# Designed miniproteins, single chains: the designs that were tried, part 28

Each design is a single chain, and the fold is of that chain. pLDDT is the mean over its residues in the fold that is shown.

## One batch from the design tools (miniprotein)

Design m1015
Fold by ESMFold2-Fast:
Structure m1015 (fold): chain A 55 residues (1-55)
Amino acid sequence: SLEERYRAKVAELEALAVRLGQEDLTPEQRSALVGRINAVDAELRRLRAEIEAKR
């Protein structure tokens, strides 16, 4: 369901945020994580819009 996909993406975003808090990351690893966080956030915004449109 859309709700299941949304929950999965929220969990992914939370895991990426925890990873970004690590002090042992290289600048390249931080840049890659920020890019992935932005991509997942965009996906979440789209899924939220779809869920709201179907209510």
Scores: mean pLDDT 82

Design m1017
Fold by ESMFold2-Fast:
Structure m1017 (fold): chain A 84 residues (1-84)
Amino acid sequence: MSREELEAEVDRALADIAIAVAKNLMKQGKYEEAYEFLRSLLPRFPEEVRPEALEVMADIYEKLGKTEEAQRLRKEAEAVRARL
């Protein structure tokens, strides 16, 4: 494997862990913390994982009453998924 392939594999594993951590924060009612956590890591996520992360972020925004922002994130997730 090249260094780039190893980094992509690590970033994929980190993305899975990050999404799991965010879901655990949501279970604790820490919606704002869960959102900021995912937002800070989103640029590091492989494109194939980004739709799932964006959908989780949309779910968080719905819990916070930010329905229009949640709809925007879901639309972004669909656009990314369409490119996969």
Scores: mean pLDDT 80

Design m1018
Fold by ESMFold2-Fast:
Structure m1018 (fold): chain A 89 residues (1-89)
Amino acid sequence: APLKVAGMVNASLDEYIEKIKKMAEALIAEVRATGDPALADQVLALLRGLIAHLEAEKAKASPEEAKKLDELIEWLERKRAEIEAIRAA
């Protein structure tokens, strides 16, 4: 199958952010639907890795790009907290 996300060297930052949000929302929806603690742990690990990557990219970004990345990081941290709450329930 053709890859629409990985390998797009000319993707805009806004397109990248939308793709990340859609992928994260799909994973979170699966955690909510299944209640599977192993899946929740895998998604939490992926979100932590993604947040760390975005923090590193933010350090190299322009002030305008850094603001957009900061908003994405904050959104992902809220989603991580939601999964942690599901794990605790």
Scores: mean pLDDT 78

Design m1019
Fold by ESMFold2-Fast:
Formats: C-alpha cells, structure tokens, sequence
Structure m1019 (fold): chain A 73 residues (1-73)
C-alpha cells in the first residue's frame, strides 16, 4: 500500500529531523536512510496524485542523509 509506505517515510523523516536538532547525526542518518527506502518503495507503487508526494519524500530523505553527513544513497 503506497499510502502506508508514504506514512512510514514521513515518520522517519520527522525522526531524522528531530535527531539533527538534537545533534545526533548517527541517528539522523539511520532514520533518513529508512525514510529513503520507504519513499522509493512508495514511488514504485504510486499512481496519479501520489507520485509527486513520493518523489518529494525521496528528495527530502536524500537531503537529510547529506545534511547529516552521510553518503548512503
């Protein structure tokens, strides 16, 4: 279910941002990487209006990985 994968990606993006705010880069990378995995899976299953949302989540998760100092793309 693409909607469930989108929700999981959004949850992990939120957790990654909170980890960054706390200065915990390792935790931020872990959550951002999980968000990216869920976002990529959501994109594969998405149709119509869900496609832009899934693309946005892949971009945001990649950005968070790089911001945290990771290269796990």
Amino acid sequence: DAKELIRKAEKHIDLAQKALQAGNREEAIRHATEAHKYAMEALKLSTGELIPRAIGLTIRSIGLIFEAGGEGI
Scores: mean pLDDT 81

Design m1020
Fold by ESMFold2-Fast:
Structure m1020 (fold): chain A 61 residues (1-61)
Amino acid sequence: SDLEETREIIEEIRRLAEEKGDEKTVKGAENLDRYLEENEDDPVAVRTALALARAELKRLK
């Protein structure tokens, strides 16, 4: 599901940011995860979070 995929990407972002010592990106990932949890029943919000997570992961690679 989009929700599960988004959570997996957020965890990957957090892992990569932690490896780099990028505290700002770690906090960004935590904020996005909280937003996703608060809006898990809103398909538009979930799709928006997925797009943001994919863009951030691409930036970190």
Scores: mean pLDDT 85

Design m1021
Fold by ESMFold2-Fast:
Structure m1021 (fold): chain A 79 residues (1-79)
Amino acid sequence: RDPAALEAQGLALEKMVEAAKDAVRASFRTRVLGPDRGEVEGEFLTPDGKLVKMRAIGDAAAGEARLEVLEERTVPPPP
């Protein structure tokens, strides 16, 4: 477990959590991309019935994270 990789994942997770803060349901997976880079991929359901898939990539050396939308689908609202 590398501290810089963990920091990079933390940066990515912060971006993802902010993007998903209004979600009805959310799930995340994390991946180490390198010693100072991490990825968080999130899938979340919005209150308006959209299922959104996003990716956040963190770079601990730069102290930055980027967020991108990978996919967006309309799903039936929960009962």
Scores: mean pLDDT 76

Design m1022
Fold by ESMFold2-Fast:
Structure m1022 (fold): chain A 81 residues (1-81)
Amino acid sequence: MSMEEIKAKLLAEFEAQADRLGATLTKALGIPEAEAERIKAEVTAELKEKLAKAKTVEEMEIIKRQALARLADRLIALGEA
């Protein structure tokens, strides 16, 4: 598998996990869907930029994990505000 194929797979996995996490936290915290979608879009854009620069599978997996953590943190912070 090429590095570009691995990046595409990790992005797809992130988007699926972000959708599930976003739906769960939006419902639990009462966050407006429009605000949750905006945060998801911003985190996804950051993930794409970091994945484009990543040179190893280990780095890509760390980037995906950090992006999911940032999405959760941002949604939780918005729900607590």
Scores: mean pLDDT 83

Design m1023
Fold by ESMFold2-Fast:
Structure m1023 (fold): chain A 85 residues (1-85)
Amino acid sequence: MKLSKEALELEIEVSMIRMGATIARKHALTEEARELAEEALRLADEAYAAIQAGDLEKARELAEEARRLVEEAFRLDEEAEARAA
């Protein structure tokens, strides 16, 4: 099984999103931030499955959504740290 250049690039992007979501989950200071990070991990796994199925459009949409959730989780964590300090 060989991936196209587009699929390989998207797989790298999804892997980076999964790493970000894992970090966000481990460093979550609030339940809301943790829930967002966990949802991002789920969407990243779905994006990877879509890449394997050849549905690159769906994979891209799922990856974009997962990235948004990771960004929001980090923002909530930063806000919680500011309140705790």
Scores: mean pLDDT 82

Design m1024
Fold by ESMFold2-Fast:
Structure m1024 (fold): chain A 90 residues (1-90)
Amino acid sequence: SFLEKEEKEKEEASKKSPLEAKAEEALAEGKAESELLNEKIKEALEAGKKGSEEHKKDLEKGAEGGEKRKKEKEEEYKKKAEELKEEAKK
């Protein structure tokens, strides 16, 4: 039941600071999103190999945009996790 899930989550939370748990989740989420973006970039480059040179260049531009967004998201989640860890240390 929802109540049993809540009790298990409270037991887990008693072993870790709630802020520390949130920081770990933020880092894990950022990592998973980075991996997903990596796969999409790889797929776009592979698709480009089957097209014309012009199509390949367009896909490479798209992949570069994806890589930039990936770095942006990684920095965002890393900063969020660092803030939560700082709060947990108080």
Scores: mean pLDDT 66

Design m1025
Fold by ESMFold2-Fast:
Structure m1025 (fold): chain A 88 residues (1-88)
Amino acid sequence: MTAEEYFEKGKELFEQERYEEAIEYYDKAIELDPNFAEAYYNKGLALFKLGRYDEAIKYYEKAIELDPNFEEARKNLEEAKKKKEELL
């Protein structure tokens, strides 16, 4: 399977709200393509859905590092930081 095929399976699992399984497939995509900014971003989204805001922030930051013009990752990074502050 290609990185893109693992990424698409992760997206299908995310749409089914199977976030932990989605992360497993995003991790497989990242293993095959460590520069796959979208896979880091989608892993961050799944972590955010699980309330794992510190980890979501890390993966959004990695997506932005790989693609500085990734507007959605920047927006969700700010949202995750706000959620973390609200829980403290």
Scores: mean pLDDT 88

Design m1026
Fold by ESMFold2-Fast:
Structure m1026 (fold): chain A 77 residues (1-77)
Amino acid sequence: MEEKALEYIKEIARKLFEEVEDTPEAVSRAVGGVLRAIGDLLEGKPIEALQTLADTARSLGAPEAAKFAEEKIKELK
């Protein structure tokens, strides 16, 4: 579970960074979202980790990354 969730976090993060604006604020918020998701995963909360990334992507205007994260959440349930 954790290994699969970590791989999903990597793929979601890649899509997120491809979609977000190349501004210091947007990049900083994207990094913060990824670090928070890793923290959730380390606490044994893989679904919450992916939800954190989906919420971060949505807040940053990255709809494809958010959609991908939501699809991966369904695969973990």
Scores: mean pLDDT 82

Design m1027
Fold by ESMFold2-Fast:
Structure m1027 (fold): chain A 106 residues (1-106)
Amino acid sequence: SLTQSPTSLTAKVGETVTLNITASEDVGTNVSWYKQKPGELPELLIENASKRAPGVDSRFSGSGSGTNYSLTISNLKKEDTATYFGSTFDSSGNPVWGSGTKLTVV
């Protein structure tokens, strides 16, 4: 399983926030981060724990391996208000999703 922390946070425009994932078992670097706004499809931000997806702003950075992973968002914009989800795969290749972190930018 993937545990995300915090469950929710509020931050101001221009601040930096870090979101965390703890995996119940070692998943190496096989963690992706997604951004989802209500009514929109999930957007891939980071793959393989630290590789930014094409077209994703350099304000987003991922790190971690083994069981602990972080997404850092710098210089927050109001448009960063969204739920952020971690994802990995189980030993059978099925997708496993974290419960999400709800970010509100004020």
Scores: mean pLDDT 85

Design m1028
Fold by ESMFold2-Fast:
Structure m1028 (fold): chain A 60 residues (1-60)
Amino acid sequence: MKEEKIKELEEKAGEIVKEYQELKEKDPERSQELLEKLHKLGLAIAHLRKGDFEKAEKYL
């Protein structure tokens, strides 16, 4: 598994969460898009942890 890559993606997910919380009240449609991106990013991280690098790239 690529520990540094996973760490980078987790940091990116944290940024998306912060943006989601800020937009949640102001722009529900954009916040929904951020939730979808966060979900895909979570799947990418899960596949990287399993060693499925090809499947992880599909969600990146």
Scores: mean pLDDT 78

Design m1029
Fold by ESMFold2-Fast:
Structure m1029 (fold): chain A 75 residues (1-75)
Amino acid sequence: KKEEALELAKRVQEALDKMHTGDDATRGEAARELQALMPKFLELLDTISEDELPEKVRRLLRMAEGGRAGAAALA
């Protein structure tokens, strides 16, 4: 499933690119695609190293983990 994880990482990067360059409708669709892909992508992360991910995808993961860590610190 390492190939699936890499393919999913590419799709996440494409959605991030659309969110950066797209109009409101395109960004909304890309955000929904990202939300749908993220749970499966996170599950597959155990099959690949974070270092093998594109930089934009790595930054997204760090932001998501940072948000969860912040919420956990308040609990």
Scores: mean pLDDT 67

Design m1030
Fold by ESMFold2-Fast:
Structure m1030 (fold): chain A 99 residues (1-99)
Amino acid sequence: EEVKKELEEFWKKEIEETRALLDRMGVSEEIRKWVEERIKQAKEDIKKLFDELMKTKSPEEVLKELKRYIRDTSVTIVVAAGLLKAAEEFEKWLEERRK
């Protein structure tokens, strides 16, 4: 179905943009590993959600809902990565101040 192809291309673009943003933010290797685990989980969740939505909704509605889910997931990952980076910087600041 064309719906699957459009979702796959949209996912690929969103994830590439997310990874590029994280590169610019200068996140640690540990945060990158966390992000890749979240991306893997989100891909599985999207597959399950696609199968559920295709049973009750039109292709247009499925595309709209899953594209929104993908965007929301990308934003959540970026925000969480930013917070994790801030926590790492704070821990480093505490270490420098106490040692």
Scores: mean pLDDT 83

Design m1031
Fold by ESMFold2-Fast:
Structure m1031 (fold): chain A 76 residues (1-76)
Amino acid sequence: KIKEVLKALKKILEEKKVDSLPLDEAIKLIAQELNISGKEVKELIEEAIKKGLLEKKKVGDVEMISLTEEGKKLAE
């Protein structure tokens, strides 16, 4: 399940030509791509962050999510 979340995020980032997305937008788009609930996506993102596969950074008032180098490898 985590690998599918990483693949979905990588695809979305590549399609938008950006390195990061607002966390709420990422959850919504990944939930749509995988046809699962936003709550399930939030849990999988939290687990991926704990495993060092995703990172969160604040840009202004927005929490942004991106893939780490390890996350990019797993998202192949």
Scores: mean pLDDT 83

Design m1032
Fold by ESMFold2-Fast:
Structure m1032 (fold): chain A 57 residues (1-57)
Amino acid sequence: MKAIAKRDFKAAGPDTLDVKKGDELEILEVVSDGLVRARNLKTGKEGLVPREFLEEL
């Protein structure tokens, strides 16, 4: 499932993913109501992102 970052999110720890506003992501897993595991299609990296920072396409 594709998503776009609505705002910048800075990784806070080793399992979190840096995203910048406008980055396209593939959502790999919904971990909880507020967290997804995603891949940043620009960087190829995977990690946790707060779901509220993403617009699901």
Scores: mean pLDDT 81

Design m1033
Fold by ESMFold2-Fast:
Structure m1033 (fold): chain A 57 residues (1-57)
Amino acid sequence: AIDEFVEALKAGDAEGVREAVSRLLGEEAGERVQRAFEESGGDPKAALEAAVEAARA
């Protein structure tokens, strides 16, 4: 799942980001991280920050 997340980030694949994070942290986390990635214009840092926040909950 982590490898899938990194690959999706490199590819700019917002749906892949959602799927990978959903497998790791659940569906709500996947949706939230996908949104952060899309709203930032595909910034991997924004996606990583959102994933860390979801994991800390």
Scores: mean pLDDT 80

Design m1034
Fold by ESMFold2-Fast:
Structure m1034 (fold): chain A 61 residues (1-61)
Amino acid sequence: MSVRERARLEGEAFRDPAHAEALRELVRHSIEAGVAAVFGDEELVERHRARADAALERLLA
């Protein structure tokens, strides 16, 4: 088993419902912030980054 496979299995082991929702929000808003950055919409970037950061804090709590 590779190091990458072990990291992936450990990630799946943290698949609690509360963590799953926080992870979905983190991923969604991080992608949206990246898209907004490509189009130069700084206000939209800040909004999505703030939401991604809030989701990350819930994951780490």
Scores: mean pLDDT 74

Design m1035
Fold by ESMFold2-Fast:
Structure m1035 (fold): chain A 94 residues (1-94)
Amino acid sequence: TIKALEEALKEDPDNAYIWNELGVEYFKKGEYDKAIEYYKKALELDPNNAAAWENLGKVYFEQGKKDEAIEYFKKALELEPDNVAAKRNIEKIK
């Protein structure tokens, strides 16, 4: 999957979706610093990507950075008010 995403980025380096998917793959591997880098790149390209905001919240929470995680989940919720997962994550870590 990572190799396929890297090949896709060669064709479309400004695709926020592909950057977010790379972040997800590195998060699954426990490579949190790379996951953060790729999620932030996705948000630099598309700041309305609610999934990338939620994913930043998840990785910061895994690192024990609760205040930052809450702020990222709030960003996702502002973009998608019906995001039940973001609401529950904010309540659980507050």
Scores: mean pLDDT 82

Design m1036
Fold by ESMFold2-Fast:
Structure m1036 (fold): chain A 78 residues (1-78)
Amino acid sequence: SVPVYAIVDVEPGETFNDVAKRLGLSGKPKQVNIRGDNGGTLKTLTGDTLADSVGKRFEVLSSKEDYEKTGVLDVRVL
């Protein structure tokens, strides 16, 4: 099973950059991966993408440490 570090309810008009900021992550994501149930990547998006266009609630699969190293925000739609 993939570790879940946070669950985020998306605010209307919020981008993944805004989500990363609310999670206390340093800087804008270089890449956002939408992960499937098997852990594979379904979509690769930018931080400027509207989060509510993808889902209303996400599991965050990136730790703060991994994000600081990679700039990658991994999420799964609930």
Scores: mean pLDDT 85

Design m1037
Fold by ESMFold2-Fast:
Structure m1037 (fold): chain A 105 residues (1-105)
Amino acid sequence: LLGDGLEAYENGDYEKAIEYFEKLLAEDPEDAIAWTNLGRAYLKLGKYEEAIEYYEKALKIEPNNHVAWTNLGEAYKKLGKEEEAKEYIEKALEIDPDNEKAKKL
């Protein structure tokens, strides 16, 4: 399921990726990776508020998930909320200073 979801995401089939990640979360609602990937798919569809909700669920499970912090920052940047975006990107870099995506945002 995770592999199938990631494959769908890489192929640009974000709706199909969402279906797989939702099935994964139905089996394990504490899968922070699945929540993060669900958020990424929603971000690609331009559904920034939903993406934020899913990243927040991932961070509730794994507060030190620098990938989820980075993606949360990207979503806030897409919404034009520059100050919040900066705060979340800084949190990601505090956890992992080598996070390439966070450094470029």
Scores: mean pLDDT 83

Design m1039
Fold by ESMFold2-Fast:
Structure m1039 (fold): chain A 57 residues (1-57)
Amino acid sequence: SGELERREELRRKLAEARRNSDMERIQQVQKELEPFIQEQLQQHQQQLEQRRQLLEE
């Protein structure tokens, strides 16, 4: 999907900026990635809750 493709592009740019130690560019790309990072964190938390229920006895 377009959103996934855009996120991967931003992550590549972030990795390049980090390799170049370009702190200004790192911050700019991170701001664009914030919404996607929050979505991933929420999905991860949901998976952890489900596994916690299965392991809890």
Scores: mean pLDDT 74

Design m1040
Fold by ESMFold2-Fast:
Structure m1040 (fold): chain A 58 residues (1-58)
Amino acid sequence: SERERALENAKRLDPNDPRVREAENAALLALTKGEMSAEEAQEAFLAALRRDIPEAFA
């Protein structure tokens, strides 16, 4: 439920925001290289957004 709420909050963010794009690119790169599973990449993406845009997750 917390994860689903975080994903919904992330979906409301501007996809062109550089912070969103950097978090997405980092997660996709780790996933593509096999360094993270899809679930781990999603958690890393959300953690980066919570760090850089904490107001979106309050």
Scores: mean pLDDT 80

Design m1041
Fold by ESMFold2-Fast:
Structure m1041 (fold): chain A 56 residues (1-56)
Amino acid sequence: SMREALRRILDAHPAARERLLELFENKTVDEIAKELGMTPEQVELLREVLREEGRL
């Protein structure tokens, strides 16, 4: 699934994961979407994955 793919990618790239955690602590979904060149829906999916992993 897309969620499983994202989890594997984040686990393979710890620095990217830590950057995403910093962004979610300090910025809105819309601001993160603009910064990363993603849609708000894609950012919400990343947020859900991080929450399910207990990291957010």
Scores: mean pLDDT 80

Design m1043
Fold by ESMFold2-Fast:
Structure m1043 (fold): chain A 78 residues (1-78)
Amino acid sequence: SAAERLAAEARERLAALRERLAKATEAEEQLRIAEEAVAVASEVIERLGAAHPLAQEIAAEAGALALEAVRKAEALRA
């Protein structure tokens, strides 16, 4: 389905962001990765609707990645 294709593309984007986060050593880059993860979730929610199970699943995955990225950036500022 179109929804399953969109979710698969979103997961590929999140996987690429996770690889970038593993290599990111600067707070500014880590925060950019968090912003990009949130953007992926927002795009999926906008296209499928917030109540859609795939939108909720992608939002949870993107939120977890964004939170990890923010925590890494905060640790560098401490």
Scores: mean pLDDT 89

Design m1044
Fold by ESMFold2-Fast:
Order: sequence, then C-alpha cells, then structure tokens
Structure m1044 (fold): chain A 74 residues (1-74)
Amino acid sequence: DLEREAEAALYVMAATIAEKQGDYEEAAEYYEKAARLLEGEERAELLRRAAEMYRKAGDLEKAERAEEEARRVE
C-alpha cells in the first residue's frame, strides 16, 4: 500500500514543520495520523514522537496514552 506510506510521509512532513514552529500539539496530532497509516516498529516510533510532542505541549494525558499505544505495537 504505497499510497498509505506516501500519505504517512506527508503527515510526518507536516508534523516536523509544526514542531520546528513550536506548534507541539499540532505536531503530535500529525504524528498520530501518520502512525495510524503504518504498522510495527515504524508505527511505534511515530507514537513515541507524538507522546514527546504532547509532553512539550503540556498535554500529559495524551502523552501517556500515545506511549501506552506505542508499547502495545509489535
């Protein structure tokens, strides 16, 4: 599913732009959208990235939830 991988890559690009601008909540949401399109370790890594962004945004509940989802991915 090259189309899902391409869409995920676009969300990661949007997330990195938001992160560079200090828009951490928006960056986290884009990383979560990318993670939903992918599987395995790549998904887990994006969920960990989202958790880091949520922590920087001060949303500790969403950060903990994203970390828990990442730990459940194999």
Scores: mean pLDDT 86

Design m1045
Fold by ESMFold2-Fast:
Structure m1045 (fold): chain A 70 residues (1-70)
Amino acid sequence: MEEYVKKFEELARKAVESTPEEAKKLLKEAGRYASEAIKLGATEEVRKAAEETGSEEAIAMVDAGIAMYK
């Protein structure tokens, strides 16, 4: 669980610092880790991590993942 949230946070933060093309790839990979964290019940932790990155795209991705696993 913690590993998935941490990996999501790392990738989302890198996306914020990257070019738009690289950011899109990093956010797609981050979304996979967010989905695994949500399955394990770490929904609040991964949502908070997305908010801390300041990325609207990261937040939207987490919200989509939550909707899928509700």
Scores: mean pLDDT 77

Design m1046
Fold by ESMFold2-Fast:
Structure m1046 (fold): chain A 102 residues (1-102)
Amino acid sequence: DPELEKKLELLRQRLEELGFSPEVQELLLKLYKYHELKDYEGIYELIENSSKALRILLVLWSLVMDMPVEEELSKFSDEEISIMARALLEGLSVAEMEALLG
C-alpha cells in the first residue's frame, strides 16, 4: 500500500528527529502499521516480546493512538508508568528513559 508506506516513512523521519533509537523506531513503526491494519493480535505479540522499558513505551504509544491495551498497564508499577509518561511529555531520549527504569 503506497499510502501506508508513505505514512510509515514520515513517521520514521519524525521518530529520528525525536532521538529514538533504530530498535525503538522499528517497534513503533510496526505498532503503527498493525494499528492501521487493525491487527490487534500483532500489537499484543509485539508488546509481549519487548524488553520492560520498550513494553511500557509501546503501551503508552498505544494509549495515544486510542488502542485497547489498558490492561497491559496493570503489569507495571505506578512509578514506572509515571516515569515513562513524564519522559514522553518532556521529550527525553530512549536511552535516558531506559536509564530511569534501571
Scores: mean pLDDT 70

Design m1047
Fold by ESMFold2-Fast:
Structure m1047 (fold): chain A 59 residues (1-59)
Amino acid sequence: SLVDWAETLAKQAEASGDEEAAKLFREAIEAYRNGDTERAVKLLDEAIKKMNEKLKEKL
């Protein structure tokens, strides 16, 4: 499910030290569960951007 996917990404972000991305993924899950799909999508986009920027630093 989308929630399981986002939880997995949140844990991966936490493991890589990207606390901001992890927080955004968890907020997206909360928004999705509350039926706020527009907010959930926005938060997922921000989380993915944060995670990608952190990964670029590793390379």
Scores: mean pLDDT 80

Design m1048
Fold by ESMFold2-Fast:
Parts: sequence; structure tokens; C-alpha cells
Structure m1048 (fold): chain A 64 residues (1-64)
Amino acid sequence: MEELREGAERGLRQAEKLLAEGQATAALTSAWHALKLAREAGDEELVRRAEELYREALQRSKQG
């Protein structure tokens, strides 16, 4: 559980950094990975955060 939670948080930070740098496609991949880990951990808050970030990354990737 803790390992999955830490992995999800690390993935979220990476996706946020990539989005800030304009790397939408890379951010999408990181957010997807974080979402999978958050779901496995059963952490509703992390799932929500990952879904939000995945949606943002997807939106930006479609704009480019």
C-alpha cells in the first residue's frame, strides 16, 4: 500500500513538472501511471488528483 501510494505521488509530481515545461504527451504518460498506482492503492484522493491531472494533460496534448 505505502509503496503504491509513494509511486502515485511521485508520478503526480513528475506529471505536474512535465506540464509546466510544456511536455503534455510525457505528462499524460506520467499521469496515467500515477492513476493506475493510485487505483491499486485504493486512495480516493490520489485517484481524484491523478484523474484531474490526466484530463489536463490530455487536453493540452490535443491542443498541440
Scores: mean pLDDT 81

Design m1049
Fold by ESMFold2-Fast:
Structure m1049 (fold): chain A 88 residues (1-88)
Amino acid sequence: SRDEELKNIVNQLLALDDQRDYLGIVELLEELQSNESLTKDDFLYIGKELEKQKRPDLAAAVYYKGYQRFEDEDLLAQYEKLQEQLKE
């Protein structure tokens, strides 16, 4: 399902960060940005799930990649809030 696909993306980002595979994170984020099947709402969902997992750095990166693709103001606003807060 779509929900399972999005949860798998969240889990992959978390696993890569736990392993300190920063190149893997960059590559996955670039794949997400170029994935034509993903919508702006999918990027908002992934970012919010990462925030729930206490990973605001990963959430900010996802929001910004979504903003670069969709130029959506909600994605930019979420990114900017996390950059200002930088809280655990």
Scores: mean pLDDT 86

Design m1050
Fold by ESMFold2-Fast:
Structure m1050 (fold): chain A 74 residues (1-74)
Amino acid sequence: SREEAIELLEKAIELIREGKYEEALEQLRKAGHILDELGEDEAKELVDQAGVLLALGKNEEAIRYIEKAIELLK
């Protein structure tokens, strides 16, 4: 559901802030799967880009992309 995707994205931000990057990426992948099933293409693209940014160590930029995805889903 959309609510589950938001919860996973909020958890991903918290995990990034805690330095738990592997766990954060797992939450982003789970959220992305839900968003794909819901047809939330714009939010899914933002989440996918956040994952790429996180993998590159661009943590603050990744968080900004996740926050944008959450705002689209509210």
Scores: mean pLDDT 88

Design m1051
Fold by ESMFold2-Fast:
Structure m1051 (fold): chain A 65 residues (1-65)
Amino acid sequence: MEKKINELIEKALNEKNVDKANELIAELIDLLYEKYPSLTDEQREEIRKKLEELAEEIEKKKEEE
């Protein structure tokens, strides 16, 4: 998996500001579809699982704010 994708995931998970975290998730999605069109279905599935975890963490942060 591309290092850049993992970097954005880590930044989103560690971001304290929900708006910035959502911005990082949007950048990650754009990166997946525009910058890495050669990703296999298996690689995309792995990334989708990580995005699901990110969404859960972001939702927790929203509930606390």
Scores: mean pLDDT 66

